# Ledger of designs, part 49: designed miniproteins, single chains, continued (4)

Each design is a single chain, and the fold is of that chain. pLDDT is the mean over its residues in the fold that is shown.

## One batch from the design tools (miniprotein)

Design m13689
Fold by ESMFold2-Fast:
Structure m13689 (fold): chain A 70 residues (1-70)
Amino acid sequence: EEAYERAVEILAKARGVSVEELRENTTPADEELIRQLAITIEDFKWSDEELERIAKMIKRGLEEGAARRA
């Protein structure tokens, strides 16, 4: 799946890891994020620039979530 592969790349980039590392250490939360991203990419036909913007938003959300849990 084209959109699924792009979603995995986006999440891996947001976490600063390789796609292979993400696949080996995928949590249920990561799978849900990948699935939602893939659906959104397919439905809205986002450009590479838009996908990179989404990766930055996910990174910000992860950082904020970690801070709230601390």
Scores: mean pLDDT 71

Design m13690
Fold by ESMFold2-Fast:
Formats: C-alpha cells, sequence, structure tokens
Structure m13690 (fold): chain A 130 residues (1-130)
C-alpha cells in the first residue's frame, strides 16, 4: 500500500508570495533612492536632499515600535543626507537594504504587509520629487 499525498493550499504559499512582493518593493525603493542620491551628488540640490531626509525620518518614526533597528538605520540615512555626506548616505542605504532583507525573512505576514505598504509609499514620495 502506498500513501497518496495531496497538496493542500498552505499558509506558507501566502507567506512566500508576500515575501516576494516585499523584496520587489524594497528593490524599487532602493533604485528610486539611488537615482535621487545621484541627482544630489551631480547637481548639489539641497532642497531635494532635505526632502529625502524628511521622508527617511517619517519612515523611521513609523518603524520605531515595530523594528527599532530599521528605524535607527532610516534615521542614520536621514542624518547623512542632512550632513550632505552622500557617501555615508550610500553606505547607510546598503546597511538598511541588508537589515530589511533579514526583517522580511524573519517577520510575520502582518509585519511584511505593513513594511511592503510603507516601502511602496516611500517610493511614490521619492519619485514625486523629480
Amino acid sequence: PKKVKKEPPSLQDLEDDMKKAAREALEEFTEALLKALDTIETNGDEELRRKLADIMREAAASLRDVNPELARLFEALADALLAGDIAAARRQLEALREAALAFIDNSSVEEIALFTAMLRQLTRQIKKLD
């Protein structure tokens, strides 16, 4: 006698789809921010630099009670932007991307959904600064 296995729909399939969406949102956010940093470095746009710092601080505030480490990385990125240290801003973005990937891999479905929505909102705000 052989045991027949069925493939039931799983919570894991939902989690995998949500993690994929979160990683795609993170990549789009990272690309938008890198383009803005290139503009600041090339043109010396202080107003754009200040507006980006404000967006990063808003993100930090929204994450403070959810993930204090991610909040601190967004604050460090904002501080680098306000200081006009674009090299430091690029390094903080790299650190934030790595921490965000770890968060996505280790978070609940609810936390991933909130983070994905936040990343999409931040990306829209950055793109409107063009």
Scores: mean pLDDT 84

Design m13691
Fold by ESMFold2-Fast:
Structure m13691 (fold): chain A 73 residues (1-73)
Amino acid sequence: MEELEKKIKEAEEKEKGFLTPAQRDYLRRMGRDFARGKLALGEEVTKEDIEELVKMGADAYRGFLEELEREKK
């Protein structure tokens, strides 16, 4: 939803202040790996999973979404 997207952008802006670009890249890759794991196991993505990713880092959530969208084609 749009509210979630706004929170993610806000988190990204704040994270630039305390996370290095390398750390943010690491989080993005971790998010992608998490999505791949879910897909490989045939598990559903829950709202709790999404909230935990956002708490961990906005880039983790973005990487997660990008991987899921790629699978959809």
Scores: mean pLDDT 73

Design m13692
Fold by ESMFold2-Fast:
Structure m13692 (fold): chain A 68 residues (1-68)
Amino acid sequence: SMAKEELLKKVEELKKKGLISEKQAENLKRAIENGDKVTALSGIHDLKKAGLISEEEAEELIKLVEKL
């Protein structure tokens, strides 16, 4: 789906910018690829809690996960 492709691209961009670790990116990509919304949402919330991504970035990612 377009939402899956966009979500994977955004996760890759966060990794390329050094905002999240390789392991965090791998875990999110796996959840997204498998359509595991619960694990994907949990991962995004953890990144937000850790201050690694902004509130706006987290909301954007969450909306994309809901469309999976």
Scores: mean pLDDT 86

Design m13693
Fold by ESMFold2-Fast:
Structure m13693 (fold): chain A 66 residues (1-66)
Amino acid sequence: TEAVRERLREAARQAAGWSAEAQRGFAEEAERGAERYFADPSMAAVGEELRRGAEELRRIAEEKAA
């Protein structure tokens, strides 16, 4: 679980350099991914981390596109 979260954080850090469009796309995929993890109570923490990362990327993309 922690290893998965760290991989997701690494991916998000790399995505910070992408275009606003790419960041929004990644955020959308992460949000969809989080829904799958929320279906399993034992994986809810992973889903929460994905949702949090997606929200951060969406905010950055909005600021970048302004």
Scores: mean pLDDT 69

Design m13694
Fold by ESMFold2-Fast:
Order: structure tokens, then C-alpha cells, then sequence
Structure m13694 (fold): chain A 117 residues (1-117)
């Protein structure tokens, strides 16, 4: 049974809030990304912004608490989501700017430039 995109976003927000370990956070983000990519054609621009905001939050939390392997996994997923949203909305300057922001954050995290994690 296909859930609406809004129900999907709400479900994953709740699951993430209940996550107790970095591994649970990574597994939730992997499942979230898969479901978002499966429903990419159904995303509105506003929903795509919410997806990018969720990806940024997941990325920062895992870089703060996770292992190097977990960090690599979430960075890869966040890049894939960002690139797919970029491809879907090539003429949306707000979405393109938010994608660029997320990709720059991933680069800064991988380079160890982000303080206060």
C-alpha cells in the first residue's frame, strides 16, 4: 500500500526521534532515502526541501555520534538524495541552492572543517 509523501515524511521523523543508537539512525536514514527515491516523481518542491532538511539533520547527528563507517554511509546517501533532487528540479533556484548547501556541508564534514559536532 503506497503511503502519501506527507505520511512518509511524518513516519520517518517519528522513527528518527525514537532512535537510541547511531546504527538505528543510519538504518532509518537508509530506509528513508530508499522510500524518497522510490517516490521522487511524487515530491513537490516543498516536500523536496523538507527531505533535504531531514538529510542535513541525519548527517550532522551521525557525524557527531557515529563511527567512521557510519559517517561514510550517511554521507553517500545524503549525496545521492541531493543529486537526485537536483536532477528533478533543475530550474528551481531555491532547491538548487539548498542542494548546493547540503553538498558543501558534506564536503566540510569529510574535510573535518565543521566544529561543535
Amino acid sequence: MEKSVDELLAEFDERYRKAKTPEEMVEIFEEFAKKVLENLDKLTPEQALRVLDAARRYLLDIYRFGTPEQRERVAKIARELAEKIREKYPNDPELQARVDELLALIDDLEAGKVKGL
Scores: mean pLDDT 82

Design m13695
Fold by ESMFold2-Fast:
Structure m13695 (fold): chain A 89 residues (1-89)
Amino acid sequence: MTELTPELLEQRLADLERQREAALEEIAGLPEPERRRLAGGVELSYLYEQLQIYRLLGAPQEEIDAIEARIAALAAADPEMAAELQAAL
């Protein structure tokens, strides 16, 4: 099993950021409100994974709090989408 080093966790964050950007680009051509809703789902999924990696890295509490606040704001904006993503995790 590959050991979870800080370097590997940072690489995973870089991979997630690239996947997020690609997903947002794929949906950019979709009509509103579908595009906005899907973009929210992409961001929320990314933030959940970023939060877990930041916790494993021992990131400062201020950074953890900022990610959690962003997750809460996105979930409040679209509770149905947030519930569906949480059920899939």
Scores: mean pLDDT 78

Design m13696
Fold by ESMFold2-Fast:
Structure m13696 (fold): chain A 68 residues (1-68)
Amino acid sequence: MKSRDEQLLDEALRLLNNGAPQSEIDALLSQLSPDLRALAREAIERERAGDYEGAKRLVLEMLERLAA
């Protein structure tokens, strides 16, 4: 069984990859644990600023934390 955070991140990444509205992605990410939520919020802000490389790095960091 996936953790709630893992399930929420999987869904958020799926929505992001499919071009879903930012508000829908944001609503899922707001349900994450505080540490992962901080990283997710930072990734969203970087994506909005056009820093897609920075956003991608933060997503990988979140996945690494879930794997640990």
Scores: mean pLDDT 73

Design m13697
Fold by ESMFold2-Fast:
Structure m13697 (fold): chain A 55 residues (1-55)
Amino acid sequence: EEVIEKLRKEGKERIANLLRAHQDGLAAAGRPVRPPTEEQVKAIEEALAIADADS
């Protein structure tokens, strides 16, 4: 939760929205929701940067 809030504060809303959607999906499926790690955040950030570069 704090990690997602920090991302929004930094203007990284796309990453924050993706992480929230993933957590919401887990909750809807009745699975445990855990806060994202910094490594997971960096992996998503890198993937989005690659996608934006291809676009």
Scores: mean pLDDT 72

Design m13698
Fold by ESMFold2-Fast:
Structure m13698 (fold): chain A 80 residues (1-80)
Amino acid sequence: SDEELKNEVEILKEQIEKIEEYFKKNPNLSEEEKKELIEQLEAIKAKLEELLSKSTNEEIKAEIEAEIKRVEELLAELEA
């Protein structure tokens, strides 16, 4: 259902926001900590891609695509 998909997207969005907040507040992350955040972001991206493949709602698809892009930007920043 659209409501179920929307709720799953919101949970993933909250997880992304927490990770983004954490590394921006902690600019001197260790390589170990960066690896853990990268693994978490990659897992979130995989879940978002799965939800995107199951969605037929254009608004939900747009939100998922925006969150995938956000995860990709965070991964690029952490891997720099």
Scores: mean pLDDT 86

Design m13699
Fold by ESMFold2-Fast:
Structure m13699 (fold): chain A 86 residues (1-86)
Amino acid sequence: SAREELLKMLRELEELALEAREAIERGDLERARELLERFRERAEELLEFLEQNPEVLSEEEKEELRRTLEGTLRKLEEFIRRAEEE
């Protein structure tokens, strides 16, 4: 179902964010950048999926999710930049 696909995509994004965080913590900034790019690509795929499946989430829920995904990307990018500068 479309809802099962959404949950799968959300779990994949959560896993990528966790792996990126772990890479940053161990100082593997090259791996962290690769994971950040994969997160960006999967986030774009998720937003495309939601556009094609408008029944799965309300417009308010879609906006909240977009905001959460953008926030996660910004935080991870910030952590990588700070680690590279220090």
Scores: mean pLDDT 86

Design m13700
Fold by ESMFold2-Fast:
Structure m13700 (fold): chain A 106 residues (1-106)
Amino acid sequence: MTFQQLIDQSIDLFSQLKKLAEEQGLSQVAKHLQEMIKKLQDIKENPSVESLKEAIRINIEAEATATLMGVLARLQGDEETAERYFEIANQIGKIEQEMQAILKQL
């Protein structure tokens, strides 16, 4: 998988996470996710080793955010929403691992 394909997958997953946060009324979380999406779009236009490291850090933050939101939903008794957050977190974690594998080959 190419770096550009991994960025595109991250943008898609972050967009899904943002939509889920918006549906839950979490406007500040949704705003932060939109800022992360814009950073990934900028990275896609200007790829470098440093931008790959930045993309990894952004994915780590988004994975943590999705996991925390999943825990919060579960504590509120919304298991279906919790499962959706945890599924997105798992997919973001896989992209992070693939980006780290590319970085090690450089």
Scores: mean pLDDT 89

Design m13701
Fold by ESMFold2-Fast:
Structure m13701 (fold): chain A 66 residues (1-66)
Amino acid sequence: SELEELETLSLDDQIARLKELAAELHRTASDEQRLAIDGALVRAEEENTKEAVLKAAQEILEIRAQ
């Protein structure tokens, strides 16, 4: 899965991949989804840990699944 692939990456690569995923989904997202995506990304970048990135990725992927 995308989440499992992300988990195997370095922190810098995880953040880069998360930004790419967020940008891709942002293009087709509703205003409410965009706010949620942006919030998750900001939290992940501020905390700057693998745990925070994985949590943010899960939140963004759940938005995509809706």
Scores: mean pLDDT 80

Design m13702
Fold by ESMFold2-Fast:
Structure m13702 (fold): chain A 96 residues (1-96)
Amino acid sequence: MKEMEERLRKLAEEHIRKAEEAERRGDLVEAARHLRDAAGYYLLLGKREEAIELAERAIELGRKGGAPRSVILSAQAILAAARGDWERAEELGAQI
């Protein structure tokens, strides 16, 4: 639905801004959480390339900051889904 698409786009943009703010203050775990959420919204919007980029960055910052396994796994699941690997996405999601 067009209304849902606009809401998802605004949510994705807001999470990207919050991720940048978190990175500026050195909060890599919060940055990873926000990038993961933004990647999820872009995936729902059908913007697969943007979702891939954001999910990869979320994994990188999450690993550097020592994020909880659930944050890394959810970002990896979004990455797999954005790549069209639904079996891998389901496998990763089941571990969360």
Scores: mean pLDDT 87

Design m13703
Fold by ESMFold2-Fast:
Structure m13703 (fold): chain A 62 residues (1-62)
Amino acid sequence: SWLDDAIKTVEGLLKTATDEKKKVEDEYKKNPSKDLKDRLDAIKGEIDKLKADIDALRKAKG
């Protein structure tokens, strides 16, 4: 269904964002900078939004 396809797409985006977060966290631990901190905070915000979107889509599915 289009809803299952939508959920799969958003889950894929969440996985990508989560993988990017891990890489940026590792970079920040080795070389702390404001730019890396700001990027990490932005990625965390995107992950929260994607999780909310998945929850909403799953509730819509029943």
Scores: mean pLDDT 86

Design m13704
Fold by ESMFold2-Fast:
Structure m13704 (fold): chain A 93 residues (1-93)
Amino acid sequence: GLKLDQMATRFFMESPASLGAQQDVENRLAAGADALEQGDYETAARHLFESAGLIKEFAAAARAANADPDTVASLQAMGAETEELGREFKSLG
């Protein structure tokens, strides 16, 4: 987590156009965590799927902007992992 968070933060700091989208991901992940604490796995899964979609859009935009391939790969991995967590929580609801 921590290294991936630092890489994402660095990327968004170097790409101001991505700041609003990063805030959307952070807000959705927070809402998902709140739903999980309430035992609402379906709502938590929905927020994770929405976050995964946004992260995949970041990865596509980064690739189009010729960002570092390692940064693009890290964003793609983060999107896939977030989607997998969403599927896991959906199976629990």
Scores: mean pLDDT 72

Design m13705
Fold by ESMFold2-Fast:
Structure m13705 (fold): chain A 93 residues (1-93)
Amino acid sequence: LPSVEEVRKAIEKLKEQLAKASEEEKERLKAKVEEMKAEYEANRAEAEAELAKVPEKEARLGLLQQQLYMAVVLGVPEEEIEKLLEEYEKVLA
């Protein structure tokens, strides 16, 4: 499982990629994230069954990493990203 420091570095790299991306590329990434969210909701029962097969801590960390990726791509406020990172650190401990 990645450390908080590794996750922060991954977020920094993603922000750099987004800053260099064209507006069309940013829109494609946002559309992809929205599609992923819609697919998760459509298959929620199956997704929950799959999560039940992994250790609780690992499942929660995986979901937090996915939420962090989506938050960065959708351009949510830095304060919200920091709250997700704080939650990740608490679960990792």
Scores: mean pLDDT 75

Design m13706
Fold by ESMFold2-Fast:
Structure m13706 (fold): chain A 83 residues (1-83)
Amino acid sequence: GEIEKLQQQIADDEARLKEAKKELEKEKKELAEMKKVPITTTEQAVRYTSLSLRVIGLETEIELLEKRIEKKKAELKKLEEEA
């Protein structure tokens, strides 16, 4: 039913949230290592920019996942109250 579908979607989103947070930790660590040396080459600048954008992308994905999980949990609660 719709309740079961929402429960599965919440579980899937929570699993992705866990993986995204793990990826963010890894990318932030790599970015922090890069910050320890001055950017003196075009290759370093491109890599730094790419990693910075990836970190922003992951932070945005995490925020959207957390909001989506909250919304789906609210929908699930309403459906459970109507059952």
Scores: mean pLDDT 85

Design m13707
Fold by ESMFold2-Fast:
Structure m13707 (fold): chain A 59 residues (1-59)
Amino acid sequence: EPVEGDDPLSEIDKMLKEGADVDELVEKVIEMYKEMGIELTEKEIENIRKTIKEILKEL
C-alpha cells in the first residue's frame, strides 16, 4: 500500500509484549484478513499458526 498507516506488525508485536498466546495472535491475523474481505481456510490458518510459532522461536 502506498500509504503507511497503522502497521499490523506493530499490533502483533504489542500483543507479544503483553504476553499473548499463539492462539491469540492467530485470531488477530484471521480477523485482520476478514476485515480485508479474505476468507482463510483451515489449512491456511494452520500455516499462519506455524509462521507465528517460528517468529516466537526467533525471539
Scores: mean pLDDT 71

Design m13708
Fold by ESMFold2-Fast:
Structure m13708 (fold): chain A 59 residues (1-59)
Amino acid sequence: SAVDLAEAFLRSLGLRPGQLSRADLLRIAQGAVHALEGRTEFEVLPEGEAAAERLAASA
């Protein structure tokens, strides 16, 4: 569930999921859950930025 949310979040950013470690996906999932719950709608978590950079570097 949390991992699926992280993958959906990454796809919304135009990034491919599945190239990240489970730990990175869980960190992104936490941010995505908070955004969906309306707790942090306009906050970009450092984990999301780091994961996006890793995906871009790995592609």
Scores: mean pLDDT 58

Design m13709
Fold by ESMFold2-Fast:
Structure m13709 (fold): chain A 90 residues (1-90)
Amino acid sequence: KVDEAIELLRETARLAEEKGDQKVANSARAVLSAVESVKDYFTDEEKEKILELARKALEAVQAGDFETALKYIQEIGKIINEVAEKAGLV
């Protein structure tokens, strides 16, 4: 469910900030807010993909791999942009 992905992104942002990577923390928070804004427009397939990417982002931050974490966060952002365009929001 999208709510689980939102919580994982919140944990990712918090942990990245605690570890001193403000770029990953800011990116995760931005994507979190965007997911909340368009969450009713996701297909079940898109929800599952976002959840898997959020889990991978958190795992990367836990491992100290901020570059990989940022890539997963950016991939979630791409899905959100596609969904927002499809919904006529941008």
Scores: mean pLDDT 84

Design m13710
Fold by ESMFold2-Fast:
Structure m13710 (fold): chain A 99 residues (1-99)
Amino acid sequence: KKEEIKKLVEEARRHLDEVERAMDAGNRQAAIEHARKLQEIAEKIIELSDDPRVILAANEIGYAADVLIEVAEGKLTPEQGRRALERARQALDEIEKVL
């Protein structure tokens, strides 16, 4: 399952890059779609892992994805979106350090 989680982390990094790109372009729909994929990936990582450090980091990614959706919907600020992107990237780094 370690290799499966590594693949999901790589996929999550791609979706985060796409969220950032979509937000910079003002493409709200694309940002929401990629952030929802990030939520799905976070949930899969939680299901695959029994390591509490990985589960904690995956929950942080899920929370960041929720913030990114609300930013894309205009409910939260672009600054909160930038912080959520940083938080999600840091959480992905924490998962890789444990694996």
Scores: mean pLDDT 89

Design m13711
Fold by ESMFold2-Fast:
Structure m13711 (fold): chain A 90 residues (1-90)
Amino acid sequence: SERVRAYAEALRGAVDRLVATGELSEEEVAAARAGDPEARGRVLGLAMRVLGADEELVALAEELGRRHGFEEAVRLVARALAEAAEAAAA
């Protein structure tokens, strides 16, 4: 959906911002993309915090990052954000 795509782009933008501010290193993001489960969890959890997500959604993003490859985890997290936004709008 368009909303899922928008959240996936927002998550990638949040990662870029964290690298620009020095809260994440380029090496840690590269490790997450290369398959380090702990790096994936940390990168996605921090990106969720940048987007103002609550601690439950942050924890979900960390778990999805640890269990899934980086691009799949981004899509799953973006879907969870879209579903949470739809629930809040109902």
Scores: mean pLDDT 85

Design m13712
Fold by ESMFold2-Fast:
Structure m13712 (fold): chain A 86 residues (1-86)
Amino acid sequence: SMQEEMVKGLEKQKEALKKIAEEAIKLDPSLKEEAEKALEEAVKYLDEIKEKVAEGASIEEIEELAKKAEEYAKKLVELYKKAKEA
């Protein structure tokens, strides 16, 4: 079903972000608090998308939550890149 596919995709996104945060912290432990905060916010918005999809929310509502999740996911990727350059 569409909901099953969406949920599976969101869970894969969450696991990928957790992996990025873990690797960033491993490379530069000083980034732990910032990486954990960015991960927490990204996961929060991904979970809100799962809830809204289940409720039959509009594409526009889901898109706004996706933009928020993307902002924090990009922050995590930037932290990972900085950790790699250190």
Scores: mean pLDDT 84

Design m13713
Fold by ESMFold2-Fast:
Structure m13713 (fold): chain A 68 residues (1-68)
Amino acid sequence: AVASPEALAAALRAAGGEDVRVEGNRVTAVAKDPRPLVLAARALGGTASVEVEPLPDGRYRVTVTLAP
């Protein structure tokens, strides 16, 4: 695999991600600015999908799913 869930979690934390969670092939993180997290996830490769969800508190939840 080009990216592991562990490598992805580390990259999202480095990009400013908070509350980083690993759930199988899916990693979630929260940030005030989701753009650095999306760029970090795409740069690692092996990403099947990246989803960004606005949260009621003005932050964003970024969900990245890795290809199997």
Scores: mean pLDDT 79

Design m13714
Fold by ESMFold2-Fast:
Structure m13714 (fold): chain A 74 residues (1-74)
Amino acid sequence: SEMEEVEELLERFRSEIEEIASENPDPKKSQEILDTSERLIAFLRKQVEEGRLTLEQVRAALRDFLRWVEEQKS
């Protein structure tokens, strides 16, 4: 099921973001990363459930978010 693959991808992404956030010395930036990632996860899940996004589009959105997180470290 594409939805099962999406859920596995989102779970892996959540774990990766939690690790990245925990290593950020700024607690406010850490919380912003966590809050934004949870909103993204909820949005992507809903879009896939509604048939609006594919697994590959979810992968692309998660890559874009990781680029944004890297910019927040600067």
Scores: mean pLDDT 84

Design m13715
Fold by ESMFold2-Fast:
Structure m13715 (fold): chain A 83 residues (1-83)
Amino acid sequence: SGFSDRTRAVFARLSDADLEALFRHFDKDGDGTLSRAELDAMARSLGLADADLPLLWAAADTDGDGTIDLAEFLATVRALAAA
């Protein structure tokens, strides 16, 4: 798998409610999406491996539009935690 054991373990410990709260905390403009910089800030606050940041972004930004909505974020984290 492309993600570290540390990153998977962190996300596996978080509930959907925890992930939603984190998403809203880092969504500074309140538009319901995360930018790359906001996602990177969240991942670093959780102590994720720096090498996993581009992989997390690539997995979540399925449209390639440069933003991630809550549904994409939750789906990506759940898939990652299950792997």
Scores: mean pLDDT 78

Design m13716
Fold by ESMFold2-Fast:
Structure m13716 (fold): chain A 65 residues (1-65)
Amino acid sequence: SAALRRQVLAHVQIWNRGNGLNLPRERLEALADALLARHSPAEVQALLGDTPALMAEIERLLAEE
């Protein structure tokens, strides 16, 4: 869903700003796409409702590279 992707990207952008990382848009989009690829839409929606779990998953994806 394009709407779900926009929500995930918005949360990734907030996380990026909050941590002072200043990652480029392409990297943030790659993180959002990785989240959507590794989780079902229902799982992603649950993560969006759980900020600590979402942040942990973003950090886990970054630690893989």
Scores: mean pLDDT 82

Design m13717
Fold by ESMFold2-Fast:
Structure m13717 (fold): chain A 74 residues (1-74)
Amino acid sequence: MPVITELEVELRYLDPGVSPLDSTVEATITRFYADGRVERTEIRRLPDASRNREVVQERLLEAYREMVASQAAA
């Protein structure tokens, strides 16, 4: 498994003036690999703000776990 050395996360709320809890968010996760590869994954918004937030949180945790696992496998 390729070793992930860095994660970059960009989060943007799309509904200005709405509570952050009710706003939809777009997220981009960039993975930097020890071999010089860069992978950028965009998490598209879901219509339901609560579900959108859950999906973003799940994907962020998954990316962190992938980084840890890649380091342990190296």
Scores: mean pLDDT 74

Design m13718
Fold by ESMFold2-Fast:
Structure m13718 (fold): chain A 66 residues (1-66)
Amino acid sequence: MSVDEILQRYTQQITEKLRQGDVEGARQTLLQGASEIQETVSDPDERDAAITQLAQGYRDALEQAR
């Protein structure tokens, strides 16, 4: 699984949970995605970029859910 596939999968899950008002579930999904990126991505720069992108997607989804 590529980093892009991981990001797409977890971003979709986060967005879906937030649409349903499951803020805690969205937070847990973010943490799971970050963990999978840490285990999958060996390059520190790519890892940090991917985690940052996932966190930004989470923040954007939170703002939309308000």
Scores: mean pLDDT 81

Design m13719
Fold by ESMFold2-Fast:
Structure m13719 (fold): chain A 104 residues (1-104)
Amino acid sequence: SAARAERWIAQARARVEVLEGVIALLEDPDVTEEQIEGAELVARGALEFAETLRREAAREPDPAVRAELLELAERIRELARRALELAARKREELAREAAERAAA
């Protein structure tokens, strides 16, 4: 139904906003190890949501709505992958800084 499609689109848009916030958090120089771990959990959950959204799109008879769901799924996947890549780099930075402090 149109109402069901609207709910999926709204949830997908909310997920995009959450991921943009997670990316901003990971770009903060004061990001903590706990925040990095939380960001990774959010990003992994978002990848699972994107796959659910792709399955929902496959069931959508309206081609315009299907296209929007698939575009949102790909946007979520792109942001989640970026968040995971940033989280990995931030973990390496924190480990290096900790090693440099221990060597001083």
Scores: mean pLDDT 89

Design m13720
Fold by ESMFold2-Fast:
Structure m13720 (fold): chain A 75 residues (1-75)
Amino acid sequence: SASLAAGLARLEATARAQGTRWAELLLEAHRLTAAGEPVDRAVELLRQALEEADGPLSEEEREEVLEEIRRELLA
């Protein structure tokens, strides 16, 4: 949970630096899931964005953030 909390805090900082981009990608991920697309497709979209981001997220923190998002999309 500490690693996830740190990852989410860094993601929030990255989202603020990127303006609305991360919020728009999360909205798109929810739209894909609502349209019946596999959750893996939505997570892949977000994974690519995190890999391209000039953020301070480590690979481990990135995976924890993506796993939390996967759980959120499936709920």
Scores: mean pLDDT 68

Design m13721
Fold by ESMFold2-Fast:
Structure m13721 (fold): chain A 121 residues (1-121)
Amino acid sequence: KPPLALYVPDDEEVQKLLEELVKTGSKITAADSLGAVMAALPNLKRAGVKAVFVPAGQENLIPKSSGIKIIEVPSTAVVFRIVRDYEAGKRVFYGNEEFVKRLEEIAEKAEKLPVLYTEPV
């Protein structure tokens, strides 16, 4: 059972993106700031990362041409929770309760799951 830890906001476009990431087993990561994502951008692109969880309230400095999607989480504490629970081997979803149920069903049927990219950047 591969681990999976995701935050699901109330945004329908982001929910559709998360569904696609789960279905395709895309690489994701989590960062405590958009500045950290910008500094790591060449490594994230080379690793094939498709989305990054970041705390809300920061200006989006990520170039549109990067192909990396930003998913806002309520706080830095949620970023740390995602990383910790993934490293603990958990399958856990936070946020929108109704869409979490849908993602749990999709994850059970998926041939491969998203991998949290944790290499130093």
Scores: mean pLDDT 77

Design m13722
Fold by ESMFold2-Fast:
Structure m13722 (fold): chain A 64 residues (1-64)
Amino acid sequence: SEEAKKEAVKLIAEYLKNHELSPEQKRLLDEAGVLIVLGRVDEALALLEEADPELAAKVREILE
């Protein structure tokens, strides 16, 4: 749903603000956020899992 996508993107944005991340992790998270907006959820989750498996699990729970 559009609501779930917005919640997922917000979670990623808050994570970027609250954690010190490598440049590679930041790029993966930024790209994943764009993919979620585009509805490419499977690709987004793959990138999130590479960056942070715990964050990926939380986003997956939101998006189902």
Scores: mean pLDDT 84

Design m13723
Fold by ESMFold2-Fast:
Structure m13723 (fold): chain A 84 residues (1-84)
Amino acid sequence: SNAEREAARQKAIEDLKKFYEELKEKMSKYNGDDKTIAEYARKNRKKLTEEEMKEIRDSFKKEQEALANLTPEEIEKIKKEVEK
């Protein structure tokens, strides 16, 4: 039903918002201005431990799953809300 699709969409928005809140906290630890987990991982590949690389890979998978269900405009709105 349309109600079930809207509920799934709202859950995706909440999951992505939580993801960006967690990402913001992790990125601040490394003093990074990177806009995505993939960009951060690419720049810092040689400086990361195996545990840190696993966390980045897991975070990247979560981001990709969330992005598949949302429009670029919705993603931008979530990012701005988290930055508050």
Scores: mean pLDDT 62

